# Designed miniproteins, single chains, part 94

Each design is a single chain, and the fold is of that chain. pLDDT is the mean over its residues in the fold that is shown.

## One batch from the design tools (miniprotein)

Design m3269
Fold by ESMFold2-Fast:
Structure m3269 (fold): chain A 93 residues (1-93)
Amino acid sequence: AIEETLRRAAAAGIEAAKALGDDVTAQRIEEAAKRALEALAKGDWKGAADALRQLAAGLAALAEKVEGETKATLARYAEELERLAAELEKKAE
């Protein structure tokens, strides 16, 4: 489910940001995830897509600051979230 992927991606991003001492990025990821879940619950596909893209951008930026398995995981989630956002935009239009 989109919600499950979103929650896992957000959790990975928050943990990576906290490990880097970047509380601002951790908070932005949490807020973007919350907005995406709220939009999905309302059937607001455009709002959900916009929030998923914000989350994906945050994860991609974090992936550039980390190494190894965490880098690969964050990059993969960023790609998955962008793909899901594109699908939701097609659904809205």
Scores: mean pLDDT 86

Design m3270
Fold by ESMFold2-Fast:
Structure m3270 (fold): chain A 74 residues (1-74)
Amino acid sequence: MEELLRGLVEGDEEAIRELVERRLAEATPEERERMRRIPSELLSDEEFRELYERAGFERTMEVLERMREIALEL
């Protein structure tokens, strides 16, 4: 969990992709649709808060957009 958040804060492509793949694989079709529409749903409230606090607004939005792109590919 902590190593994953560090990867997201650093913009690590592998960490971002691994998270998206894992969350979508465990999600129902309805949850996947929601996650593609609202990429913050790929993160827990705690994960989102920690990402925002550590990375700031611009990087958090960049990570969320990249997560959305990957989710749309899958």
Scores: mean pLDDT 79

Design m3271
Fold by ESMFold2-Fast:
Structure m3271 (fold): chain A 88 residues (1-88)
Amino acid sequence: GVEDALEELEKALEVAKKSGDKLAITSLESALKLAREAVETGDVLLVEIAIGILGISLGVSKLIGASKEAIDALERAIDALERLREAL
């Protein structure tokens, strides 16, 4: 459900924080803020924007050889946002 998707986003952010990957941290903080606003407003477009932000972050992370932990966190967050989009 919606709460489970938000919890997975929060867990992904904590993993990114432990990895020290600033790009993953910043993009996940932005995505979590947008996801929370989407839940409050019902605006599914905010979830689409969050998916876009994390997609770009994931692409850049793979190009620069970011840690597996950061990449896995971004991938899990995108999956959580896709489930959130379907739940709204």
Scores: mean pLDDT 88

Design m3272
Fold by ESMFold2-Fast:
Structure m3272 (fold): chain A 83 residues (1-83)
Amino acid sequence: KEKEELLKRAERYRKLAEQFKDTNPVAAKAYDYLAKGEEAEASGNFEEAIKLYRQALDYAREADDPFGVLEAAVNLVVAEKKK
């Protein structure tokens, strides 16, 4: 069920991106990249997932969103270990 769990996480991040679109568009962008990263992992594209998680981390840092930073950093480390 790894693929199903990755896609569920992508859906949760897309919901967060929609939630922040009006209040913090930079944070919304970070969550959009997190969702794309989870989708790339679900497809087995770990190199692409790593790139997307790095972009998510950069946007989360710019947004001063500690939750987004934590989520991106954890996903990045996990994806790098799977590669």
Scores: mean pLDDT 85

Design m3273
Fold by ESMFold2-Fast:
Structure m3273 (fold): chain A 72 residues (1-72)
Amino acid sequence: EKELLIEFAEKYLDPGLANAIKSAIEKDPSTLPVAARALARRVSPEQAEEFLAKMTDPEVKAAVQRALARRR
């Protein structure tokens, strides 16, 4: 769910980091779980939970859940 991840990055991260995430996903879609994890670690737990609730890809959801568990 590339578009949702990009929207959250643009909403919560600085423009430089948001653009880096966009470029990484467009260059290699297999980086989507890694990008989602990086986003989840940089936003508040509440924002990460909102992001997780909207994810449909099991690998992306697992990556975000691992990031949230690590922060607790």
Scores: mean pLDDT 74

Design m3274
Fold by ESMFold2-Fast:
Structure m3274 (fold): chain A 116 residues (1-116)
Amino acid sequence: MEEELDREVARLRQLLAEARKVNPEGTDELIATAKKAREAALQIYRETGNVDEALSLLRTAREAAVEYYKDNPELATGASAAYGLAMAEVFREVGDIEKALEAARWALTEAEKQRK
């Protein structure tokens, strides 16, 4: 289980590395923004105990980022990868490794769709 999560996380990080080769400044800003959203989601969880509310924040932030980068396929792919990684990290912090793996796999699927 944890080895599978580590493999999917590595794939998401590889997608971000590929985006960084094309647009380093935009990708670094995207990663920084996704990390801030992850921290905000974890704070919501710690204060409320509500995982669904924390995830709602991350899903909304991802949708906004993908829409913002709609004319840049590399950054749109990067957004799906960065926010997918953030969601997986939130589930890992909560101790739900199965949902962390599901989040990582979902993000990889969404990123692949944006490559077309």
Scores: mean pLDDT 81

Design m3275
Fold by ESMFold2-Fast:
Structure m3275 (fold): chain A 90 residues (1-90)
Amino acid sequence: SEAEKLVEEAQKRILEAPFEFAKEKKENGKVVTEEEVRELLEKVFEEESKEVTEFLKEKGLEDKIEEAEKRLKEARERAYEELARELGAL
């Protein structure tokens, strides 16, 4: 469904965004701080959560918001774990 695809794409963006941000800064010889990466991840999470929640409300799928938010929070948690493993920054 459109709702399922939107949630899956939001999960992917949350998981990948902080890693790509940190990689780009390091490749350009810039210092990457743990706080900076965390701030970016929280902003991406907030933006994706708003988009998903607004879409579900528009489609009359309010009963699916709680499950979608849980899935996005799980993606955020995985992103933090991946950053700790790959960058040693967390």
Scores: mean pLDDT 80

Design m3276
Fold by ESMFold2-Fast:
Structure m3276 (fold): chain A 65 residues (1-65)
Amino acid sequence: MSLDQQIAALEAEKAELAARAAELDKEIAAETDPERKRQLVAERVGLEIRIVGLDIDIDRLRAKQ
């Protein structure tokens, strides 16, 4: 199988998650209530962990090439 095709698919998934994270960043930036901000930050951290996981997978595929 082409590693390039697999990398492209993972990059597309990462772009979708990054778009969702960007929307959360806007909400966090506008939020002044500490409790609500904490909840939004926790959700964004979850998305960041998933994005980092995709970066690791992409790096592994690139290392095989």
Scores: mean pLDDT 84

Design m3277
Fold by ESMFold2-Fast:
Structure m3277 (fold): chain A 86 residues (1-86)
Amino acid sequence: MQEAVERAKRLAPALAAALADPDVEVRVQAARALGQIGVLLAEAGELEEARRILEVLEAATADPDPRVREAAAEAVKRIREAIEKA
């Protein structure tokens, strides 16, 4: 888990930046990947970083494309559930 946590922390800023990509598919994949990383960080006890990811994904629920909004909403739900268990 330690290597996965370190990788997640390094990847999170780049994936957050990808939520502003002009390509809808890139934004959808970024939202999904941030969801997975946010859950992993919350389960590892990295609650501050998990909350930062939650914040950027909450903003992404206002994306103009419904596919991005759906992916971000599912990611937010999963991260909140993981934080509540921690």
Scores: mean pLDDT 85

Design m3278
Fold by ESMFold2-Fast:
Structure m3278 (fold): chain A 80 residues (1-80)
Amino acid sequence: EEEKKLEEFKEKVKEAIDSLDLPDDVKQRLYEAIDKAKSIKEMVDRVTLVLAQALREGKISREQYLEASKKIREIVEEIK
């Protein structure tokens, strides 16, 4: 029952990531982070780490980082 809610949450987050203007390499890392997560909190933490790493590596801009972070937060709030 809780696993079903987590899987639905993962699908919504993946759809949001797919809609974002991010490099394919970064999107693949985000999908992997989402798939490995065992809870909503772990998924948010893992996604945030991937985005922060991509920003540090210069693979995404600060604007892309902020937009992605905002999208993830909005989805987390919607599924409450």
Scores: mean pLDDT 80

Design m3279
Fold by ESMFold2-Fast:
Structure m3279 (fold): chain A 80 residues (1-80)
Amino acid sequence: MTNKQAVEILEKLEKEPLSREEAVELISKITGLSKEEAEIVLDILLDKGVVERGEDGKLYLSELGRKALENLKEMLKKEE
């Protein structure tokens, strides 16, 4: 997964909460990974605390995830 792909995924989560199914489909679409591989990526993001599950069962970008997103955006600006 590239920094640009990571930014696209995290920005979508920042804008609106996603179901697990929607998050897996988003990761698969952006990265070109299979649904099974996208589920592994999502589980890693949950384990790292970048993404968290709300009481409504939806997935949200955590405070750690927002910091990661800003850092990734700065890295992309430096690639220009």
Scores: mean pLDDT 81

Design m3280
Fold by ESMFold2-Fast:
Structure m3280 (fold): chain A 85 residues (1-85)
Amino acid sequence: SMEEAVAAALAAAEETFADMLAYLRSKYGDAVDAPEVQAALEETRQHLLQYAEAHARGDLEAAREHLELAREALLKAIELAEKLV
């Protein structure tokens, strides 16, 4: 069903984000906990969840927009973390 597909997509997105966060912590340590880095990571998480839902629903335009915003937010988080180490 659509509801099962959306739920599975959201779960996969959360798992992807958790793996990404674990990698960033292994590379940048406590810099990941800085408020500005956490804000950019939360933006990344929100856009990944919106991407996953839109893609599961077949809204490819919204999916592309949110994937682009997730990438931009992630790059910002990485740049901010790198400045703190």
Scores: mean pLDDT 91

Design m3281
Fold by ESMFold2-Fast:
Order: structure tokens, then sequence, then C-alpha cells
Structure m3281 (fold): chain A 85 residues (1-85)
């Protein structure tokens, strides 16, 4: 976790780093929604866990917007996954 946090802080310090991470979260959410449609539910549960961890790392790095985006994506995926079961 300390290496990931240091890397995340460095990335967020770059111009557009926060924006790029928000885009990555949105893309991960879209891919996971397609995985639900394909019946790959186990992969989606893993993505939800990774988004939860990423939100905690983003908050620890001080980027509350990225953390909020990741939490929103996680919640949307959880609801979609629950409806698919």
Amino acid sequence: MEEELADLKAFLAEPGGSEALKEAVEKAKEMALEAIKAGKLEAVEETIKQLDLFAELAEAAGDLEVAEKAREAKEELRKALEEAK
C-alpha cells in the first residue's frame, strides 16, 4: 500500500493526473457493466473490491474527487451486480 500511495500521489501531482484517474475509473466501470451483461460476475466482484481500495488510496492521497468518483462507480456496479443475480 505505501508504494501504491506514493505512486498515486506522484501521478496526481502531474497536470491532468486527477482527470486521467477519473477517466480510468469511468472506463473500468463501463468494462465491468459489460462483464455483467456477459455473465462474468466474479470479475465484477473483483473490480468492485479494487475500486473500494482505490477510493481509499485516492482519499489518503488527498484527491477527494477521484475518491468520490471511485465510490460512485463501485456503488453503481454493486447495484447492477445485485440486479443481475
Scores: mean pLDDT 78

Design m3282
Fold by ESMFold2-Fast:
Structure m3282 (fold): chain A 70 residues (1-70)
Amino acid sequence: MYKFTEEDVEAMLEYLKKVPKDLMTYAYLAIALADLGKIEEAKKVIEEGKKYFPDSKLLDMAGGYVKKKE
């Protein structure tokens, strides 16, 4: 199973600067932050993504994953 690293988080943050409002990147960034134990940062990423995609099932699933890591 793939393990996210801090370099993966940095790469996803740089990608969001070039492609803002990318649903997949918000979801995976939140999961990566949660895997690194950065739960509050992961929650903020989910909140930001939901501003652009409020009805996204993918963001709901990613949010559930973040909650399991608390």
Scores: mean pLDDT 77

Design m3283
Fold by ESMFold2-Fast:
Structure m3283 (fold): chain A 61 residues (1-61)
Amino acid sequence: KVEEAVDDFILAILNGGDPAEEARRAGRELGLSDEDIERIAKIAADPKKIGEALAELVKLA
C-alpha cells in the first residue's frame, strides 16, 4: 500500500508530472490529513526537496 503510493509518485514525476499535484494524490491515497498533504505538496514543489517530500509521505503513512 505505502510502497505502491511511493512508486506511483516517483513514476509520475519521472513521466513529467507536477510534483506538488502528485504529492497531493499520494497523500490522499495514504489517507493523510489535508494539512499534511498541503505541507508535503509545498516541499515537493521545490525540485531540491523531492526526496524530503518522499520521506514525509513514508513517515506519515
Scores: mean pLDDT 79

Design m3284
Fold by ESMFold2-Fast:
Structure m3284 (fold): chain A 112 residues (1-112)
Amino acid sequence: DPEAIAEALLEEAKRIIEAEYGKELNSLDEVLEELRERGLDELAELLRETVERLRAGAAPKDILEELAPKGDAGTVVRALLSRALERVGRLDVLDEIIAERKKQAEQVKKEL
């Protein structure tokens, strides 16, 4: 369910911002505005784009792969989306990502 994943992502984002800044946030727009006020414009834009793409029915795995090269902001949105997928029971996607990360880690160890 695209909307369920998007809502779970928003809830994970609210949770982290509320924990860091002590502000209760009730909507995506409030989350994005708080991030922008903190100077986290790239994180706000990636989070907005990710929510919109999830609502449009984009595959979560594709979004996670596209976020991987996008620096610290991409890493944060990937972490939030992974937690959101776990919350809605999409463990199948997480298992594939974990398997790929293990394979990459083994390859790095073999080269070092």
Scores: mean pLDDT 76

Design m3285
Fold by ESMFold2-Fast:
Formats: structure tokens, C-alpha cells, sequence
Structure m3285 (fold): chain A 84 residues (1-84)
């Protein structure tokens, strides 16, 4: 649910690097729009995955960044599945 997703995003923000800010921003905006515009929320979650993928590709040797990006991808995928 929205509250669980928000709590997980907050957890990621505690350890996430600046490179993940675009992905986190898309994820947060998606959460805001879930009940208002689900189609826009879905697009934002897809964009969060795309941004996280770019960060993983650029930072393959940095385990912490890859792990945090992976968590963002997992949350966004879960939100997409819940909206469908």
C-alpha cells in the first residue's frame, strides 16, 4: 500500500547516493499520484525503473549504489503490479 511504499522510500533515502535522486524523485511523485492519476503514477514508476537502470549501468562496481538502485526498481515494479 501507499504507506508501506512511502516508508520503504524513506529507508532508501537514508543511504542513497546523489546519482539515485532522479529515480527516487520519480518514485515519490508516482506515490503522490496513485489515487489522483493512476496512469501518470504508472508512467512515473516506469521512469523510476529506467533511471535506476541507468545508475546501475554506470556504477556496476559500486555494490552500495547497485543495491539501492535495485531496491528502487523492486519498489517501482511492486507499485506497477499493484496498480494493474
Amino acid sequence: MKEELRAQIEKIKETASAELEPAIEKLEEGVRLIDVDPEAALKLFEQAIEEADKVIEANKENRKIVQNAGQIRALARGAIADLR
Scores: mean pLDDT 83

Design m3286
Fold by ESMFold2-Fast:
Structure m3286 (fold): chain A 73 residues (1-73)
Amino acid sequence: STAESIARLGDRLEAQGRTEAAARAYRIAGQVAQQQGDLQTAAELYRRALALRPDDEEARANLQQVEEQLRQQ
């Protein structure tokens, strides 16, 4: 999937020490997963982005939205 491909790019960037680029890749992969309705994968990817960039406001807001949707299931 597109989300999986972007997440794998994030993994490669993280392995190269490109922390900021990796965090952005995980956030974008999370957004794609969220758009596809894969809320569990989206939450995991946003958490990975936040582990690298705790002050990423967009990733935090999107994670909160996804976690709320998961609680309603």
Scores: mean pLDDT 89

Design m3287
Fold by ESMFold2-Fast:
Structure m3287 (fold): chain A 68 residues (1-68)
Amino acid sequence: AAKYQQTFKDIADTMAQLFEKQGKLEAAKAIKEIKNEVADKIKTKKDLYEALGEAQVRAQKALEESKK
């Protein structure tokens, strides 16, 4: 439902803004990419939790790459 999509978008936007403020642009980009890929596919609370978990994993991987 739209409520879970909006919740994910709000959390993803907040995470991306926090990473951008910290200069972690690759992590912010990873969050924006997963938001674009899955936001429209979030229909249930389970989908929301899975999308949030995937966003966190991708952001962490991007942070490790950016420390290069």
Scores: mean pLDDT 80

Design m3288
Fold by ESMFold2-Fast:
Structure m3288 (fold): chain A 89 residues (1-89)
Amino acid sequence: SKLEELKRKFDEAIARGDLEGLLKATNEIISLSKNDEEIYEVVKKAAEALRAAGRLDLAIQLYEHFAKLSKNPELQEEARREIERLRAE
């Protein structure tokens, strides 16, 4: 229920271009969800929105934050590859 509410706020923030709201919703989802795959999907969407807004710094920071907290080694490696790709831009 709370996670569903946060996902709605996340989608609304993306639709409005509200980067502050997007980051807040993303961090709350990271804190509440116990599903690394679900968290990673949210991080990917948030990072893409941040990249589109010219905030490569924040997109990289989100992937770094996810990689530090994740216990899934495959997703950690995927996040690391995304960080390297974004840094090459």
Scores: mean pLDDT 85

Design m3289
Fold by ESMFold2-Fast:
Structure m3289 (fold): chain A 94 residues (1-94)
Amino acid sequence: SHQEELVTRMEALGALLVQEKAPADEMWARVTAALEAFLAALSPELAARVRPIVDEFRARLREAIAAGDWAGVLALMTEMARRLVAEIRAWEAE
């Protein structure tokens, strides 16, 4: 689905930033912008449904990025993508 493609693009950006060892402030700014762009691209109902997941992972990502834990950042991006896809699929099945 289009929504699942948006999740895939966001996960790919996270992986790229980790691979390139982007500075923590740049990584945080770009990840935050991507999360907000993702939410803005969804319908208001779907955005409201996935926002708690995004907010949970935003907090965890901030901590991992601040710690320079690149492996943790990648793992969190992957787990967030998995949970977002599951929630989108549950929404589409209604």
Scores: mean pLDDT 83

Design m3290
Fold by ESMFold2-Fast:
Structure m3290 (fold): chain A 55 residues (1-55)
Amino acid sequence: SALDETLAAIRADPRLSEAEKAALERLAQSYLDAGHSEEAVARILRALVAAERAA
């Protein structure tokens, strides 16, 4: 799924700490629990990672 691919990319990203990776995985679960689709959650996670790198 788009979410599984996005989480795999996050797990493989050497620029993210293990704490950041764990926080992003927990955030993904929170958004799913709130009723967001896997596609929407994947998009949100990608936007957060991109914004972090742009700062």
Scores: mean pLDDT 82

Design m3291
Fold by ESMFold2-Fast:
Structure m3291 (fold): chain A 73 residues (1-73)
Amino acid sequence: SKSKTFTVTAQNSSEFAKKGDVVTTKLTVSNGKLTVETYVNGKLLGTEVVDESYWEQLEKHLAGLQEASAKAA
């Protein structure tokens, strides 16, 4: 497969979860690193570790989604 990305989206969540499933995302920050763990019904499906440089990319991504939501309102 081509390079993996740390991006977690609602669309990805819906692909892993069905109606009635519980989706939990755990975020852990330590020494400038962000660990993202995604669980469905208590089962760990994915773990991603990102450096602080990717934290800036995550913030930009979230800001873009917030701006799109504001324009849709």
Scores: mean pLDDT 57

Design m3292
Fold by ESMFold2-Fast:
Structure m3292 (fold): chain A 98 residues (1-98)
Amino acid sequence: SSELIKFLEELIKKIEELIEELKKLLEKTTNEKLKKEAELEIEFAEEVIEELKEIIEKMKAGEEVDPKELTIKLARATVASGGLYFIIEVIKKEIEKE
């Protein structure tokens, strides 16, 4: 539905906003381990964004999206969002100690 497309587009936007926040925080930390962990979280989140964009393109083309595929992609988006949020909080706490 058009509502599901809008939901997925807003989800992508929220993940992109988290990536940008994390990138700004990485400029303020000297912790090499946290920088490496953050880079991996960004890479995973960027993969998830591409997967969600593929789902949107299929839906716009009038193609049927497998409910199992949609569920898996949404689960991956949840993991990506959670991972970004977690590492953002960890880096914020580390900056507070410096």
Scores: mean pLDDT 88

Design m3293
Fold by ESMFold2-Fast:
Structure m3293 (fold): chain A 83 residues (1-83)
Amino acid sequence: MEELEKIKKEIEKKVEEAFESEDAEKSAEEIREWLLEKGFSDSLALQASSIVKQSLEATKDDKEKSKEQTIKVITSLVEEELG
């Protein structure tokens, strides 16, 4: 699945951008809109945005670990939807 590697890199980029933002709500919305624009389901987009928001709100000392975990979870959701 050649598209999967491209999407994984895009997820990493979007999550990195989100973790650099001061606004967890805006970052969550941007990821939701991006996933919808890519043709993913409303359910996946909502789950991914919720994960990003929660990760950003929880993260101060464990920022790198939280970022990596967020990338992993969103990538897993995308992989499940793609089959």
Scores: mean pLDDT 78

Design m3294
Fold by ESMFold2-Fast:
Formats: C-alpha cells, structure tokens, sequence
Structure m3294 (fold): chain A 67 residues (1-67)
C-alpha cells in the first residue's frame, strides 16, 4: 500500500542520513537506497508527496554516504 511504502521509505531514508552523518557511509548508502526504492514504490502506488519525500531523503542519504 502506498502509505506503508512511504512510511518505510521515510524511515530508511532517515536511518541512512543518521548513519552517513556519523561516518558510516556504507550503511548510509544501503539505507538511502532502500529509502529511494520504497519511496519510488509509494509514488507508483499513488503515494504522491509522501513517496516523493521518502525518495528525495533516500537520495540525499546516498549522496552523504559517498563522502
């Protein structure tokens, strides 16, 4: 369901940002990619803005983790 995918995506994106910010770039990328994937699924299921937020957050976590 769109809301479940958006919620999971947001949680993974948040974890990715936290890990990347603490210097764990590998976990930041891993969780960031999960946030993007679930956010994408949420958008495809009609989750709109919530899915987009999860997707954007996941992408941000991946970019942080690469540093």
Amino acid sequence: MAEEYAEKGQRYATLGVIYAGQGDGEKGIEYGKLGEEYGRKAVEEGGGMNGQRARDGGKYAVELGKK
Scores: mean pLDDT 80

Design m3295
Fold by ESMFold2-Fast:
Order: C-alpha cells, then sequence, then structure tokens
Structure m3295 (fold): chain A 97 residues (1-97)
C-alpha cells in the first residue's frame, strides 16, 4: 500500500538521520549542502521554499544515502537560518512565535 511505501521511505531516512547524529556530516557533505542552498538562493528561493524542495528531493531519493545525507544537512542549515530570524524578530517585537 501507499502507507507501507511511505513507512519504508521514512524508515530509510530515519536510519540515515541516526547515522548522521552518531558520526556527523562529512566536510564534503556540508560543502555540497551549502552549494545547493546558494544555488537556490541565487534563483530567488526563500529558506522555507528551499526546505520544501530538499524535503521533496530527500523523499524521492530515499534509497540514495549520499543524496539523503546532503539534503538532511541542507534542511538543517535552512531551518537554523529561519530559527535565527524568528528569534531576532521575537526579541525586537516582544512577540513569542
Amino acid sequence: SMAEEEAEREKKIEEIRKEMREKGPTPDEVAEAEALIEALRRQGKSPVTIIEIFEKKMWENADDEKEVRIYLKAIELAREEIKKEVQKVAAETGYVA
């Protein structure tokens, strides 16, 4: 079923995520993730759109460990950028987002 296929993809991605937590990303994976983010920024993509693109690519390429690792790092970098901007706005406006 579609739910079983989704569960298998989620399992593969979580196994890669666990390995990245234990061993960390390689310098090459970080460099590739940063290069992909820069390419999308040059196309005028926002950090939110960049996350959506990489989540889709990660899902479509769940069997490719190298691709998943790069996309996971790219998503992490883009999320940290959003988090810093949200924290800055909250500090300046007094609103907790």
Scores: mean pLDDT 81

Design m3296
Fold by ESMFold2-Fast:
Parts: sequence; C-alpha cells; structure tokens
Structure m3296 (fold): chain A 104 residues (1-104)
Amino acid sequence: GELTELLGESALLMAKVALDVASPSKIPQAIGLVLRAIGNILDGGSARENLEVAEEAYQLVLSDPTTPASVKDGMQRAIELMKEALRTGDPSLAREAKRILESI
C-alpha cells in the first residue's frame, strides 16, 4: 500500500543520507544499509523492516561526530515521522519524512 511504499522510499533516503555523510571507515556499513533498503522495496519488505533500516542509518550518522547538526536533526525528525506513520497508518507523515530527507 501507499504507506509501506513511502516508508520504503524514506528508509532508502535515510540510508543514502548516511552514505553521503559517512566517514571512510563507515562507507561499507552505509552501502549495506542502501542495499537492504533496495531489497526491501524490491521484495516487498514490511513497514517494520523499512523502519529498522532507517533506525540503523540514523544510528550510523549519530556515531560520527563530524556529521553536521542539521543532518542529524533532519534525520531525527524524519525517523519520528516514520514511527508515527507506522503507529497511525497515516501516509501523509511518511510523505513529510521523505520531503525532509530530500531537503538534506
């Protein structure tokens, strides 16, 4: 459905942001997250599986002290919106998460 598709797209964007800001030592883990997000989209992964990828991407970004605060704040807001979208079933919250991630 629309919600699961938007959560998958948002999880992929979370992983892509993590890859974009990754220090050299974290690039392999970030690539792994991007591949997991793509696999979830192609194989019809659950909303929870998509949220797990998004949360792991956020934790990877938080583990790097050189990441700009604006990126961390945007990803935090996006993950909160993705969690609320899953809790409420409201796809508009997942769309807002995607919009935020596309802006960073």
Scores: mean pLDDT 89

Design m3297
Fold by ESMFold2-Fast:
Structure m3297 (fold): chain A 82 residues (1-82)
Amino acid sequence: GMAQLELELVRNPTPELLEKMKELAIQELIEKGVSEEVAREIVEEAMKRYLAEPDKDSGFWPYVYEVLKEKYPEEYEIVKNS
């Protein structure tokens, strides 16, 4: 799962692990009711923020929620309530 990938990123950050983390986050957003197009936009922005200033204590999902709250408030309500 995501936590396992975050541990691997700390030990050996590779483009392949980053792509797996993105695809898992996209899939989770789709399962919660977000469209694939919007889910990809959210996760791409979250990944840019994560890579710029990674918070080791918070992991990747808080960056996804930050983007949802700031840029996609309707999708945030869907994700929050699912």
Scores: mean pLDDT 76

Design m3298
Fold by ESMFold2-Fast:
Structure m3298 (fold): chain A 55 residues (1-55)
Amino acid sequence: KEEEEKEKIIKNVEDAIEKYKDDKVVLLVIKHEIERSNLPKEVKDKLLAKIDALL
């Protein structure tokens, strides 16, 4: 059920980015968590681009 876990992680990360979009410190922590995650590179690049747009 790794696929289900990955989808849940992706959703949690997206929700966290939206929730903390005005908190640059939290966004940097989320960025670090994405970089350390076992998510596909394409998904990581997309999430990192969203965070970088907010920084």
Scores: mean pLDDT 77

Design m3299
Fold by ESMFold2-Fast:
Parts: sequence; C-alpha cells; structure tokens
Structure m3299 (fold): chain A 59 residues (1-59)
Amino acid sequence: MSVLAPEGYEIVEELLGRESAAEELRARAEKIAAQTPGAFVRVARLPGGLVAVVVERPA
C-alpha cells in the first residue's frame, strides 16, 4: 500500500514503525484526527514488517 495522500488531500501526520507497534501508532493517530476537523486515519503496510499510520484531511 502506498503512503501517498489521495488527490485533494494533505498529510497532517505520518507515524512510521514496526507492525508490532501498529495499534499504538493507530491510537495516537486517531487522537490527532479527533482534534483535526475532517481528518481520518489510514494504515499502510510496508515491506519488512513496517507500518505507516497516516492522518489525512482534505487540502
């Protein structure tokens, strides 16, 4: 999965870590999204057991 934002969206925050930390990263990202109007959380799996948790909003 790509970590690039969809057209017309911007990345507010990107949290990169190991897949074992994915739940912690997602929880942190959801706190940021809750404080940012229109933001949502997307999780991207990366090679080598890495994960990127991205907070995105309309640009």
Scores: mean pLDDT 76

Design m3300
Fold by ESMFold2-Fast:
Structure m3300 (fold): chain A 77 residues (1-77)
Amino acid sequence: SDTHSQLRSRALAVVDRHGLHYEDSIIERAVERLLAEDPEVQERLLAGGEEADRYILRVLVDEDVKAGVEDLKAAVL
């Protein structure tokens, strides 16, 4: 979808600007979470800026941590 493509491009641009690297699966998890946000939040993220970049980074970090916890639980169970 158009919004999905735009949010993915924004997330990739944020990662690149901050010299970070995430697995594609984490990028996809973050984009899916951003797509679940209220339309007003999505509009602000697409407008860009420092606040939008910080929000996207927080979502990326959160989804990366969640994926790691899920992997740990799967290994223990």
Scores: mean pLDDT 83

Design m3301
Fold by ESMFold2-Fast:
Structure m3301 (fold): chain A 64 residues (1-64)
Amino acid sequence: SAFAEAAKKLLESFGLTVESAEEFVEDGVPKVRVIARGGDTRLEITYEEIDGKLVAVETRVLSS
């Protein structure tokens, strides 16, 4: 999917390893949830497309 691919590409451009990317719909809004790792840190990031841009609407540190 274009959303998942764009989110993965963005995070990989920061040197992160993408472990998973899942598309879902919440209250009619398409979102992408990504699990990414950088060194000892694992992140869960939720993206929406706002004004044609990928916007992180939620970020959670899973481990560091």
Scores: mean pLDDT 82

Design m3302
Fold by ESMFold2-Fast:
Structure m3302 (fold): chain A 103 residues (1-103)
Amino acid sequence: AVTVSATVSGSTATVTATHTVANPEQVVWSRRKPGLFAEALVLNGSTRAPGAPSRFTGTVTGNTATLTITGGTAADSGDYFAAVVPAGSTRSEGGPAVTVTIP
């Protein structure tokens, strides 16, 4: 299972995914803004996706993956979600998206 939560403090948003996947190979962070298609932000837990702004950073520690938005704006508000790929699997595990609102 994958569970996602978010905390916003000023212009900094921290989105945390906790998973129960043994031997995770990849953690992918994506978002969907209102009225737009889903876009990838961070690949393999810490590598920023091509075209994603530099204010997005990813870290992975054990069964927890964290996406940090530093200096976020109202334009970064949207639904954020994580997909976790087990080693040797062609299928990802995901949980419900979390809504992030930056004023």
Scores: mean pLDDT 75

Design m3303
Fold by ESMFold2-Fast:
Structure m3303 (fold): chain A 94 residues (1-94)
Amino acid sequence: PLEAIARALGEVARAHRAAVDAGDEATAAELSRAATHLAEAAVAAEAGDLEAARRHLERAEEAVRRALELARDPAAIEEIRRALEAVREALRAV
């Protein structure tokens, strides 16, 4: 699970940068929330608490979905879709 969570963190960081570059503060805020939940998921997974890791990943997925609903910039939307797929892959790994 840690490798998948790390990949999801990277994709969320790329999506966040795209939202910031587009001047979309609301989308960037949701992606920051997703990054926080992914970091919490990584800590839980390292501790062997896969149930807590799953709950944090579900919160991260919700934040990325909200970012996708808010985003209007095509480049940001594309990066957010990649981030969503990476978070879903991390969920399948726990």
Scores: mean pLDDT 92

